# Designed miniproteins, single chains, continued (5): the designs that were tried, part 6

Each design is a single chain, and the fold is of that chain. pLDDT is the mean over its residues in the fold that is shown.

## One batch from the design tools (miniprotein)

Design m16174
Fold by ESMFold2-Fast:
Structure m16174 (fold): chain A 73 residues (1-73)
Amino acid sequence: MPSTIEVLLNNAQNSINNGDYNSANNYINQSQNLINQQKQWMAQTPLSPESRQTLQQTIDQYQKQINDLQNKI
């Protein structure tokens, strides 16, 4: 099953494809809020260097997708 963030990003892309930029912005904002929550959790949680790097790479990938979607609207 895709993560909640992946579902929101897919919904944002579908909204853009349909010309529904208002819905796309709502999904992008929800995705950004989840990424911000994940970053705050990581800042407060003791993690191994490997786990931290893997999570940071995942966050960076989602942030890039958010930025790419924002540039389409």
Scores: mean pLDDT 85

Design m16175
Fold by ESMFold2-Fast:
Structure m16175 (fold): chain A 66 residues (1-66)
Amino acid sequence: GPLTDAEVDDTVAAARALVEELRKLKEQGIENPTLAVAAMLYASIARLGGREDEADRILAEVKEIE
């Protein structure tokens, strides 16, 4: 397929790191829509790689932060 399991795992980890950065920025009163969009794109890639539950969780967290 277009993504290996390792690439999907790396994508999930990247999305999680972006969510953590968004949360830290929100605590500082800083908006970063570029990071939010990046996190959502990484979640979409994870979904395509079969990580639907994790992708849904990431998207829910981004929505909570925004």
Scores: mean pLDDT 81

Design m16176
Fold by ESMFold2-Fast:
Structure m16176 (fold): chain A 81 residues (1-81)
Amino acid sequence: AAEYAHKAVLYALAGDVELAREYLRKAIEELSKQPETPEIRKALAYAQKALEALEKGDVESAIEYARKAVEALAKMLLEQL
């Protein structure tokens, strides 16, 4: 999930909206399969907001939300280590 959200940020920054959308969908799919924790819920909500922003043509907001999803997942991984 974290890798997919990170790739979505990279592709959005490169202007590849189609690949950014694909990786956001993959991140959402993987997060939906995980146990519900506060960090997973935050990451899922941010990934969904990023996808919605891309669909509206707001690439800047999409990058911001995707970045926040990555941050939520990074915090979860640090708490599991």
Scores: mean pLDDT 77

Design m16177
Fold by ESMFold2-Fast:
Formats: structure tokens, sequence, C-alpha cells
Structure m16177 (fold): chain A 61 residues (1-61)
């Protein structure tokens, strides 16, 4: 489970580094990460933690 969360989070951050950190880009990356984790069967609490981490990192770019 943790490995899947880490992999999906790293992929989201990699995508984030290739786009301008606009509100639309942040929303898109966050939603894609949420869907990927949900499809992988990750618990909702862990999904929200990963989403918040990515959003916070993108907001500081």
Amino acid sequence: MEEIIKEKTENALKLASTVAPTPAAIAWIVEELRKALEDAGVPKEEIEKAVEEVRKQMETM
C-alpha cells in the first residue's frame, strides 16, 4: 500500500514539475492523483494526505 501511494505521488509531482503551477494545473494534477489512488484501492484518509502533500508542494512552486 505505502509503495503504491509513494509511486503515484512521485508520478504526480513529476507531472507537476513539467507544467506551470496555475490553479487549473494544480486542480488537474490533484484530481488525477486522487483517481489513481482510488482506483488502486487506497483508503480515503491516505488519498487525502497524498493529495494535500502534492497540492502544498505545487503551491510553493
Scores: mean pLDDT 78

Design m16178
Fold by ESMFold2-Fast:
Structure m16178 (fold): chain A 100 residues (1-100)
Amino acid sequence: MVDELVEKEKAGEATAEDYLEIALTSEDLDLQVEAARRAGLLDPEMLRKLVNHPDVKVRAVAAGMAAVHGLLEIAREIAEDPEIPESVKENIEKLIEEAE
């Protein structure tokens, strides 16, 4: 999948769904986090699929991207997650305030 994604990126054909699949299925956590960010950049609605992701770092990235793109309900839902560090919650809340 990663090699196929690289070829799609070179052709300008990589989709938000391609990145979402990597965010959900990759065994490399750093790649999951980066894929979640890229999915959100291409289609912010993909962030809804990451709210219940098993890894807290992927959920934190999804919350930040949601706040930046005005999906404030998603950002608030993830910010209520007790596993998200307080400093990250404060950053998400600040982004929500700036979007209003």
Scores: mean pLDDT 75

Design m16179
Fold by ESMFold2-Fast:
Structure m16179 (fold): chain A 62 residues (1-62)
Amino acid sequence: MEELEEVKKLVEKAYEITKDLPVDSATGVVIHAYAKIKNGQELSEEDMEAAKKAVEEIFKKV
């Protein structure tokens, strides 16, 4: 689905930002979602919503 592909792109962009940020709940959620994507695991709707919120929080820090 188009939504899943957009979430994957946002997570990959946010993951690059997390390399320079302290580990908190938002960075942890992004790292977890990125790991699931790279391992070919399916993101649930709840995983996607959590990832969207975490990505938004990460982007506020830059």
Scores: mean pLDDT 77

Design m16180
Fold by ESMFold2-Fast:
Structure m16180 (fold): chain A 80 residues (1-80)
Amino acid sequence: MKAIIVVRGNIVAVVIETDNPEEAAAKAVEFARSKGYEVEAEIVGNTVVIRIRTDDPEAAAAEIAEFLRSEGYDVEVRFV
């Protein structure tokens, strides 16, 4: 299972490819909201796209990356 995190300005976009997109979306959204982030999520087939708006995008990206790695995802982080 793979996830890509893209940081651009104050937005962190998380793209997750999984056989269980509903569970992945629910867990990632719950985690991000528990940290106080504003979160939007969309599911397209087996892909989950999550957008987080924050004043500290690097910290948000790091927290989400560590969470996804702990769940067994291979995570790539990109800063644009």
Scores: mean pLDDT 84

Design m16181
Fold by ESMFold2-Fast:
Structure m16181 (fold): chain A 91 residues (1-91)
Amino acid sequence: EPEAEAERALERARQVYEDTIKLGEEAVKISGSDEMKKELENAVKQLEEDIRRAEELFRQDPEAGLRAYREAVSKASAWFYKFATKLEELK
């Protein structure tokens, strides 16, 4: 069912978002870099907007909402890998 799938996708998007922000915060703390801080701020803004848009679309059109949630998860995963790579380089 599209609604059940969208709810699970939202939960997954929120979890990946939380993991991504936590990793980004650690990278900022270790690097002390203003550039890294700006990247984290940009990631937060983009991911929060993507999740908010997906949630709004889900309320209006569950099928479109499901598609938007999948996109949000993909974008969050890309940010996660970017921060993970930067954190490894800081060791």
Scores: mean pLDDT 79

Design m16182
Fold by ESMFold2-Fast:
Structure m16182 (fold): chain A 65 residues (1-65)
Amino acid sequence: MTIEELLQEAVRIRNELEEKLDPSDEAKRRRFAALTDRIVEAVQAGDKEALETAINELRRLLEEA
């Protein structure tokens, strides 16, 4: 999978999380923010492995939501 394809997947998962996450769930909101920062950093660095890891953690958060 290309970085562009991984980024499209990350955007899809983030949009679902923004709709499903309770705004009052501070712990999950902090995890979401931290994972978003890690995705941005991985994309800027061109680090495909870091990007894939962050996306997998986003998927786990979505399953918990």
Scores: mean pLDDT 82

Design m16183
Fold by ESMFold2-Fast:
Structure m16183 (fold): chain A 72 residues (1-72)
Amino acid sequence: MLSLEELREYLERARDDAVAALRAGRISRAQLEAALAGLREYAGTLDPEHREVVLEQVRALEREAAAVLAAQ
C-alpha cells in the first residue's frame, strides 16, 4: 500500500508525463478524458484521504490540459 506522500509523488510524476504526452501529440484529448474519468472512478473506491489526493491531482491535470489545448 502506498503512503499518502508516495501516492502524491507518483501521481505528480504521472501528471507531468501526461501533460508532456499531450503537448507532443502522443495522446489525444479523448484518451486524456477517458483516463481522467477512470481516475475519478478509481478515487471513489479509496478511503477519503487517498481519494482527496487523487482528486487534487485530477483537478490539476484538468487545468494544465485545458491550458495546453487552448494554446493549440
Scores: mean pLDDT 82

Design m16184
Fold by ESMFold2-Fast:
Structure m16184 (fold): chain A 72 residues (1-72)
Amino acid sequence: IEKAKEEVRKLAEKLLEETGDEEFARLLLKVADQAEDPFAATLAYMIAGIAKAAGNEVAAEYARKVGDILEK
């Protein structure tokens, strides 16, 4: 899980650099801190759905990758 947390933090930093969306990047970092929670992957997928519904496809893609990493 430590490696999964590191990968998620890396993706959050990438999202911030690509979009400048600090709030969304911060949400993904918070999910990384909760990576041991059995719902962490589900939360990431929910965040991806919310971002897609809001029209932010880039954030949705990053959140989906986070969910895939945390799901193992």
Scores: mean pLDDT 75

Design m16185
Fold by ESMFold2-Fast:
Structure m16185 (fold): chain A 74 residues (1-74)
Amino acid sequence: SHMEEFYNEKLKEMSELVKKYLEGEISLEELKAGLDKIVEEAKATFGEDSPYVRTLTALARGVIAEAEELEKKR
C-alpha cells in the first residue's frame, strides 16, 4: 500500500532527526520543527482522523518530551 510506504518513510525521517539530535548535529528547536513538519505532511496526505497521523503525532510528542528532559539535565 502506498499509504503504508509513506508511513514507513515518515517513521524513518523521525528516526534520522532523533539520531541527529542525539549526536548533537541539530538543536532541540530544529528537532521540534522537523517533527512538526513530518506530522503536517502526514495530515496533508492521510487526513487528520487517520490512525497513521494519530500514531506519528503521539511518537513526535513522546520524542519531544524525552528530549526536553535531556535538556533539563544538561
Scores: mean pLDDT 87

Design m16186
Fold by ESMFold2-Fast:
Structure m16186 (fold): chain A 73 residues (1-73)
Amino acid sequence: MEPVTDELITDSLGRMAKAVLLSSAPSSDPEIQKLRDQILEALDRKDFDTAKKLMQELNKKDEETSDKPVYKA
């Protein structure tokens, strides 16, 4: 059994997202690149609320390209 809270989910997801973003190649789309940079900045400052909002924006733009979502938090 795993007791999970929104805070724990946000923190864990944020750290994972930072690692993924740092490992990913930069996008040729300047808006996507800007969002990634802003997410990394927010995660570095431990502003998980801001990072979560920015990640939702990034996922939304990614979803516009993809018909079906793949493990979107």
Scores: mean pLDDT 64

Design m16187
Fold by ESMFold2-Fast:
Structure m16187 (fold): chain A 64 residues (1-64)
Amino acid sequence: NAQLLANKLVAETIRAVGAELEGDPEAMRREAENLRKISDEAEKLGHTELAKWAREQAERIEAR
């Protein structure tokens, strides 16, 4: 279960970086929302470190 969430986090991080490189604000917003969703799911399952990492990635993208 933690492995599946970690895989989702990696995939969404790659998509988020792609959106940043293309300068697409709509895609960046969408990927930040996806990262927050992964963070919330990880938090509910007790995977606090995965949740923290995903939340930090979403905040980084939103701050750009």
Scores: mean pLDDT 81

Design m16188
Fold by ESMFold2-Fast:
Structure m16188 (fold): chain A 77 residues (1-77)
Amino acid sequence: LAEAKELAEKALKLAEAGDAEAAEAAVLEAVAVLEATGDLELQEDAGIALLVLAVGKVVGEPVEGAKRAAEILLEGL
């Protein structure tokens, strides 16, 4: 959990710096940690974060998508 929180905080900082690609990578690493826990609530938060990240890319707002995905992960941690 501490590792997932650090990765989500890193993703938020990268998104705030405008680095959508690096922020996405950090979100995906945090999601992988949460999925490995077997905790359904954490897996649900991970799934929502992935959906938000994907929507941001589709609407041409990848930085905002990555930022919101990181915020969702931090709210669950």
Scores: mean pLDDT 82

Design m16189
Fold by ESMFold2-Fast:
Structure m16189 (fold): chain A 61 residues (1-61)
Amino acid sequence: AVNDLLKVTGVSPKLAQTLVDHGADVEKLAQLPQEQRNDLLAAFGVPQDARNALIAYLDTL
């Protein structure tokens, strides 16, 4: 959900909505290995700092 992505430092509301609209929500990202998560986020143009923060958040779930 958008709200879960907004808990991550550096993830803007626009970025969170874009990811959810493309099916890259927390549930989908949590199902992927770390390398595939990074590659998917990079493909959506997510900045490296925001990608690192989001991956770290997913690793704490």
Scores: mean pLDDT 72

Design m16190
Fold by ESMFold2-Fast:
Structure m16190 (fold): chain A 74 residues (1-74)
Amino acid sequence: SREDELRRFLAEVLGVKLMYEGASLEEALAAYRAFVESPEPDWAAAIAAMEDLLATASPEEIRELHRQLAAGIA
């Protein structure tokens, strides 16, 4: 569903934000899975993480961190 796609997208954003702030890939993957698997994910926190990441990180930094996270998800 579109909600499941949005959930995974925001979970990826949360993982990238944590890595940008110095978290390990393992920590970021744990946060990604916790968000995806939660019956009541913190949508507001994920949206805030997205807004902060877009305001502070370069597109290149986001792309590099996302590639690392995506490899761990697969």
Scores: mean pLDDT 87

Design m16191
Fold by ESMFold2-Fast:
Structure m16191 (fold): chain A 72 residues (1-72)
Amino acid sequence: SMEEIVKALQEKGYPEELARAVAEAVERSGGNLTPEEIQRLAEKLGVTPEEVRDLVLDANAIRAQLEVEKKK
């Protein structure tokens, strides 16, 4: 779920606002954000595009792990 992704990102040291915004974007896009989407999210959150890319990579790894558990 989105809440599990948010919690895991926060445990990695990310603020809740950043974790939640990225988790929402990843869930909506199926994990495949365009460079334009990354740039817009970075501008909205006041962070760098590199920070958003790192968050997306972490969120995708968490999402992949959670999907393995759902396929039981």
Scores: mean pLDDT 80

Design m16192
Fold by ESMFold2-Fast:
Structure m16192 (fold): chain A 80 residues (1-80)
Amino acid sequence: SSIEKEIKELLEKMEELLARIKAATTWEEFRALMAELYKIVQELVKLLEKSTNEKIKQEALEFLARLDAEIRAKGEALQA
């Protein structure tokens, strides 16, 4: 469906943004990228609420868990 395609496109955009977050060298850059990521996460959550596809929902939740872990690790590295 169109919703499932939109979810996949948002996941791809988030993966690209995560790569940029991992490359960030300053807190200012990190915070700016995090603000951009937050907007995409809000859009993803809205689409997930509309989807009945359990597999895509599970894949998205697994991606979000990985995303959270990698962001936390990057934040810790930048504070050192």
Scores: mean pLDDT 86

Design m16193
Fold by ESMFold2-Fast:
Structure m16193 (fold): chain A 64 residues (1-64)
Amino acid sequence: KVEEAKELVRQAAGAIKYGADEDKVLDDLRQQLLSLGFSQEVADRVVELVREGDVEGAERVIEE
């Protein structure tokens, strides 16, 4: 669960870096995190950090 979510964060950040639609990538990430059993609050915080380019911060939130 944690390792899978961290991989999803890295994939989302990479997609955005290579010019994918940021809003679509972040919406997909949020839905995937919720499907893995993370709370809405955790998913929202992770998405916000990824949007800001803080991948390390997003991974840290997932490790909680």
Scores: mean pLDDT 81

Design m16194
Fold by ESMFold2-Fast:
Structure m16194 (fold): chain A 70 residues (1-70)
Amino acid sequence: SIELPEDASEGEKEALRRGALASQGMQNHESYEIDEVGRRAKEGALNAGMSEEEAERVGLIASAALRELQ
């Protein structure tokens, strides 16, 4: 499992939580759906006022969490 750093932002924690929840229902889904989860997580982070770099990390964490739980 992916371990979130203890100093991770609230957005990063929320993205990981959402990715984990989504993956429990998506065990047989195609890779494009994993990419979509990451894309939406990044979009949400940008809309919340995070930087591009922070938003990219949020998207990567969400996608990685979904892949790990397959």
Scores: mean pLDDT 66

Design m16195
Fold by ESMFold2-Fast:
Structure m16195 (fold): chain A 61 residues (1-61)
Amino acid sequence: SIEDLVKKVEELFKKTKFPKSWSPIEIGEKIAEELSKEYKLSEEERQLAILVAATLYQESK
């Protein structure tokens, strides 16, 4: 479900440290790439993971 995907993104985001030089989109792409290795995401789910992670990063500032 979308809710389960969002929770996986939030959990991985919390556990991952990113260089200060990275953009929100780069962080989103990194999170989506790591999740896709384990969870076989669809293209739509991958794009959602990117947006959620990028949003979390923007909100953390």
Scores: mean pLDDT 81

Design m16196
Fold by ESMFold2-Fast:
Structure m16196 (fold): chain A 75 residues (1-75)
Amino acid sequence: SSEKEVYQQTIELIIQSNRQIRDALAQGNFAEAKKIMDQLVEKVEEQLKKLSPEIAEQIRTVVDSLKAAVDRQLA
């Protein structure tokens, strides 16, 4: 189904972005890590509009946890 495709694409985006964020943080490039995280949040919110509320909430929780972890590294 289209929802299954959106879910899979959203998870792949999160995995790829998390890798890029971790690479940026490892290099001390905090500005790049923040930029990638902000872009991930924006792209994920667009995908969540196409998913059921229950699945959207689960994905939002994961992304919020990643954002909190990045914010702690930047402080």
Scores: mean pLDDT 86

Design m16197
Fold by ESMFold2-Fast:
Structure m16197 (fold): chain A 92 residues (1-92)
Amino acid sequence: SADDLIAELQSLMKEPLSKDEILALIQSIAAAVEQGDFELARLLILKLTDNNPEAARLLGELVRAVKEELGWSDETVEEVLRLIDEVIEELE
């Protein structure tokens, strides 16, 4: 399921990032949130999604799929998903 979500996300990119690059950026978003750097987290979400609200929705699903493997707290997951929702609203 996570591999399928990554493939779908890559298909929406003009210049596709590798799986490792996508997962590294997702980890960087979580780290920014945990440090209270919401400006950096938002910029990384925009970079990953290339300002595409469909890509932002897929990113939210991917975060839910990989959170257990990365050991993220529920609070970190909720904050990342909140920022993704804000990005979707701004891109509509």
Scores: mean pLDDT 84

Design m16198
Fold by ESMFold2-Fast:
Structure m16198 (fold): chain A 62 residues (1-62)
Amino acid sequence: SVDEARQLAVRGGRAWSQGDYRSAAQYFEQAAQLARESGRTDLADGMEQKARQMKQQAGEPV
């Protein structure tokens, strides 16, 4: 659901603030998937962008 996607995005933000880019990327990816399933493409696109940013910070290929 959209509410679950938003909760995961909040968790991603907390992980990001702790410097845990790997966990942040995972939370944002999960949020993007739930947003897509809920038909919220704009929200999903935003979460996917944040996930890619976090992966780059973690040194992971995107």
Scores: mean pLDDT 83

Design m16199
Fold by ESMFold2-Fast:
Structure m16199 (fold): chain A 61 residues (1-61)
Amino acid sequence: SPLDDALSAAVREIGAEAQRRVAELRKEKGYVSDEDLLEIARWMKTELDAREAAIRAQHAA
């Protein structure tokens, strides 16, 4: 469905951005700390929750 497709796309996009952030931290610092990973995890949850709410609202119209 268009809703399922939009949700799947959001998950893939957010996952790709998380991977990019990890790669950038490794490039800049040479390592990724547990604190860095927790911050990325918190960002992912917040972004996923916001994107899901927005997508569901758009498809409810």
Scores: mean pLDDT 86

Design m16200
Fold by ESMFold2-Fast:
Structure m16200 (fold): chain A 113 residues (1-113)
Amino acid sequence: EENLKLGEEAYKRGEPLKAAILYLQASIDALKNGDREKAKEALRFAVEALDEGIKKYRDTAPEAAELFEKAREVVREALRLIDEGKPTDQVIELVKEAIKLASKALDVYEEAK
């Protein structure tokens, strides 16, 4: 719940990649609380934030943008697993993978800046 609000604020500040990471964390929190609908909402916001980040960094940090594209694909897979009724633990592991990819991409961008 707090992570969802922090993600919204980061997105409004023009920090879509930080927003995406916060939305992904919010989805894990929702899954642990058994709220699959809230988790799907947070994952959809994460996809939108990652798309915005990819567009923002495409020309200036293409290596970071590529990592964000991979994170987005993993998030879309997590959404499919929720829709298919797969175990919560399996979905959480994919979301953690997406967070690792997005965090690495953000680090690559900040180191190049």
Scores: mean pLDDT 83

Design m16201
Fold by ESMFold2-Fast:
Formats: C-alpha cells, sequence, structure tokens
Structure m16201 (fold): chain A 77 residues (1-77)
C-alpha cells in the first residue's frame, strides 16, 4: 500500500521510473523504526544526493541545488 502510494504520487509529480526507484529505496530506509546505522545514513545521503542531481539536471536551478545540498549535509552531520 505505501509503495503504491509513493509510486502514484511520484508519477503525478512528474518523476521518472528510475527516480521512483530511488524514492522507494530512500523511503524504506527512512521507514525503519530503529535509529539508522552509519552505513544506513550514508546510503540515505547518497540516495538524496542522486535524486537532487537528477532534479538539477531538469531544472538547472543552482541556488535550489546549493540550498538542498546544505540541508542534506546538516541532516547527516
Amino acid sequence: AEEEQIRADARKAGYSEEEIELLLELYKLEKEKKEPSEEQKEKMRELQLKLLERRYEKEKNEEEYEAAMKKIEEEFA
């Protein structure tokens, strides 16, 4: 149910199937009810960065890209 909802919302928002796969992996890591391990935090950071790079390639907004990068760094500091 949750995966279907994420797929539906992401398709409606204009994400590609590849981006939907990245969103689902990120969601599964975030949904774990344990504190994430350092390895899991690194994977979440990598997935967020990959999604951000794909967004930047479409939108080419450098200010939004830099702001989002800073937010990711602060979240995983």
Scores: mean pLDDT 70

Design m16202
Fold by ESMFold2-Fast:
Structure m16202 (fold): chain A 83 residues (1-83)
Amino acid sequence: VLEEMRRLVDKLRELLKELEKAVEAGDLERARELLKEMEALLEELRALFREAPDEDVLEAIGLLLEAIGILIEAEMLLEKAEA
């Protein structure tokens, strides 16, 4: 579970970089599509978190919080670009 959660967090970081590039290019439609993909990955990460065994819960919480932070950064970046 933890290894799969780490892979999803890494993918979220990659998508954040793509979203930043889309925003810099003025492609707000692409940026919105990337944000939706990131939201779907966060839902997948939440599902994995629910399956985490007791011994892994603290590390799983850390990974979930990191993913939430990445998504907040993406949302703020898009909001700022649309202003």
Scores: mean pLDDT 82

Design m16203
Fold by ESMFold2-Fast:
Order: C-alpha cells, then structure tokens, then sequence
Structure m16203 (fold): chain A 74 residues (1-74)
C-alpha cells in the first residue's frame, strides 16, 4: 500500500515543479510554508491514513497551482 513517506515524496516532487514556475521570492515563501505544514503534520496525532489523504489533497492543490502559473506566465 502507498506509505506516508511515498505520499510525502510525491508532494515534495510536485512542490519543486511549482517552484520552477515561481519567482525566487515566491518559491522561498512556498518552501517555508510547506516546511511548517509538514512539521505540524509530523507533530499531529493523525492516523497514517489521514496523513496520506491530506498529503494527496495538498499535492492535488499544488498540481492545480502549477497549471495556473503556466497559463498566466506562458
């Protein structure tokens, strides 16, 4: 079954792709926000199933953001 670590890796890979479409300042802001959110998730009492669902949902949002940035910039 997909692990929390696999879901986290997929989220981070999508975030790096989004950061390539952003300004350096916006990329740093996104990186800082993701670091805080992942630290909060690690400290949370959520089940592995809940963590995987939240990571997958966040990846989906980043995928939409990447598409929007590409449409606006190119």
Amino acid sequence: APSVAEARAALLAEAEEVMKELSPEEAQSLRAQLERNLAALDASDLSDNQKRLLLGATEGVLRIRRAVERLVRR
Scores: mean pLDDT 81

Design m16204
Fold by ESMFold2-Fast:
Structure m16204 (fold): chain A 81 residues (1-81)
Amino acid sequence: SAMDEELLNAAALLQSLRDDLNAGKISKSEVIEILEKYRSETKDEEIKELLDKTIEQLKKAKSNEEAIEILTKSQRELMAM
């Protein structure tokens, strides 16, 4: 699939949030808040659907390790679009 600016920006955001969460620089709750804001400004419906799924999975995650795995999988799914 063609990669556009919105897809690349979303992938970069997920990578940055994963790295910051892994480094203890940000909490899972802050990751969710940032993604909810980004989702509200997103226009691409396929990216919105992936972000909605990611946010719901993050809300159910019980640990930072689980949240990092969710972010990793979501970035992989974005890059496969």
Scores: mean pLDDT 86

Design m16205
Fold by ESMFold2-Fast:
Structure m16205 (fold): chain A 89 residues (1-89)
Amino acid sequence: SLMERLDELLAKYNELVAARASPEAIAAQIRGMVDIVSSKELTDEEYKEAVKKIYNAIRFAPGRVDSDALDPLVRRELGFIFTEYKRYE
């Protein structure tokens, strides 16, 4: 399922962040997660859950990621997730 694939990408994202992997490797995981959210194949509840999981993973990783190098690679993806999350506050 897409939600199982999202959980696999989230686990890989957390591993790469912990390992201080390249911004390009971390960006690839973020793009993969956002592609799942943007697929139009999730239910409304799965969409909300996915947005919250991705937002929380990214929001609580600052300081272990080179944001100056990463943010330009995933600017569109970050803007999308942060805008969508705000709808659920």
Scores: mean pLDDT 83

Design m16206
Fold by ESMFold2-Fast:
Structure m16206 (fold): chain A 64 residues (1-64)
Amino acid sequence: AEEELDRDVRLGLLLIALGIAKSDYEHGKLTKEEYEKVQEIVDRAERGELSFDEAEAEIRKIFK
């Protein structure tokens, strides 16, 4: 497996999760604070401050 390719695929999955969070927020299923947390988690993962596994785990907690 190629680490760079895996990183890009996983970042793509986080961006999909961010899109779902935005939709859930717009439909009243998620609070503004929860949506902003998903944005922060994705941004931190993209910056390398958070692993993609940790980002996924934190996003799962928000979606329940």
Scores: mean pLDDT 79

Design m16207
Fold by ESMFold2-Fast:
Structure m16207 (fold): chain A 83 residues (1-83)
Amino acid sequence: SLKKEAQQLIDKAKLALKRAKAYLDMGRFDEAIESAKQAITLANKARDLATKAGDKSLVDQADQIIRDANDVLQRARELKAIS
């Protein structure tokens, strides 16, 4: 089902976001950027499926992951540029 597929993508996106934050904390900016981009891609796919399924909770979870991943992405890019 669309809802089940959206949930699986949310779970994968959360794992990618966790990795992105860990790499950022380690000063591994290229890996942080890559993992943050993966989180955004997975969360956008989840958001599309959740919207089609009419699941507001899954849409909101995807939106939160996109916001958090974009924050990590921006910070990693800024830190890489001055390194």
Scores: mean pLDDT 92

Design m16208
Fold by ESMFold2-Fast:
Structure m16208 (fold): chain A 75 residues (1-75)
Amino acid sequence: MAAAKEALEALAEGVARLPGVKAAKVEIEGDKAVITVTLEGSEETIKRVEEAVNEDAKKLGEEYGLEVEVKFVRA
């Protein structure tokens, strides 16, 4: 689904611009999407990013009927 891929890529791009984010990427395999976010910074910053990304990913998964998994990696 082109629209779902575009939305997930836009989310990853937006996440990569957040303070404490080193990198964000999305991988789509059929009906499953995996967003990998590499984090560096204070615990407060990391928690804020994790909460925001999980909320946005869940909304996109519900909107497009995709299984969306978010992976957080410490740099």
Scores: mean pLDDT 79

Design m16209
Fold by ESMFold2-Fast:
Structure m16209 (fold): chain A 111 residues (1-111)
Amino acid sequence: MTEEERRILREVLEALEKGDYDKVKEIMKKHNITAEDLAALLDRLFDEHPELEMTVLLTYEKDGKEVRLAFSGGAKTPEERQRRAQRLDEALAQGVKNFAEIGENARKALE
């Protein structure tokens, strides 16, 4: 992962932790990254730092039901990466209700 990619991902994770979803969208627009790009960056972070056992958990509401999306470890297939990207895009569109970073080490991996 490049220094610029780490900086972008750090800004996104910080905004998610603060519940500032408008800031997440702003960061993505500023750096011209899609939900697919963001999912790929998270996947790469987890693959580069397996020792940190990182998990990112997003909770959102769709059709009156609570949906939980977990990013844990790297996607093992292109199809799984695409599915994660689609779920992330949906979570951002629906409005994330909460964000949990399981493994406080994700921020340390981005330092």
Scores: mean pLDDT 71

Design m16210
Fold by ESMFold2-Fast:
Structure m16210 (fold): chain A 65 residues (1-65)
Amino acid sequence: QAKIDRYNALVDELKQAKSREEILAILERAKTEAPLVFKSFDFDGDGKLDAFELELILRTIELSK
């Protein structure tokens, strides 16, 4: 449940940002502060975001609008 709450908070921040630079900054912080949430977006689980993963995250947030 707490993980879902963190996920929703992160998604809300990303929706507010909209700009790529701000979105990337939020994701970088999430990587350090909420690694479990970040891992849900990390396909291969190596702790890094691939270009494809980043694009999917951004498009998912845009579609949520």
Scores: mean pLDDT 61

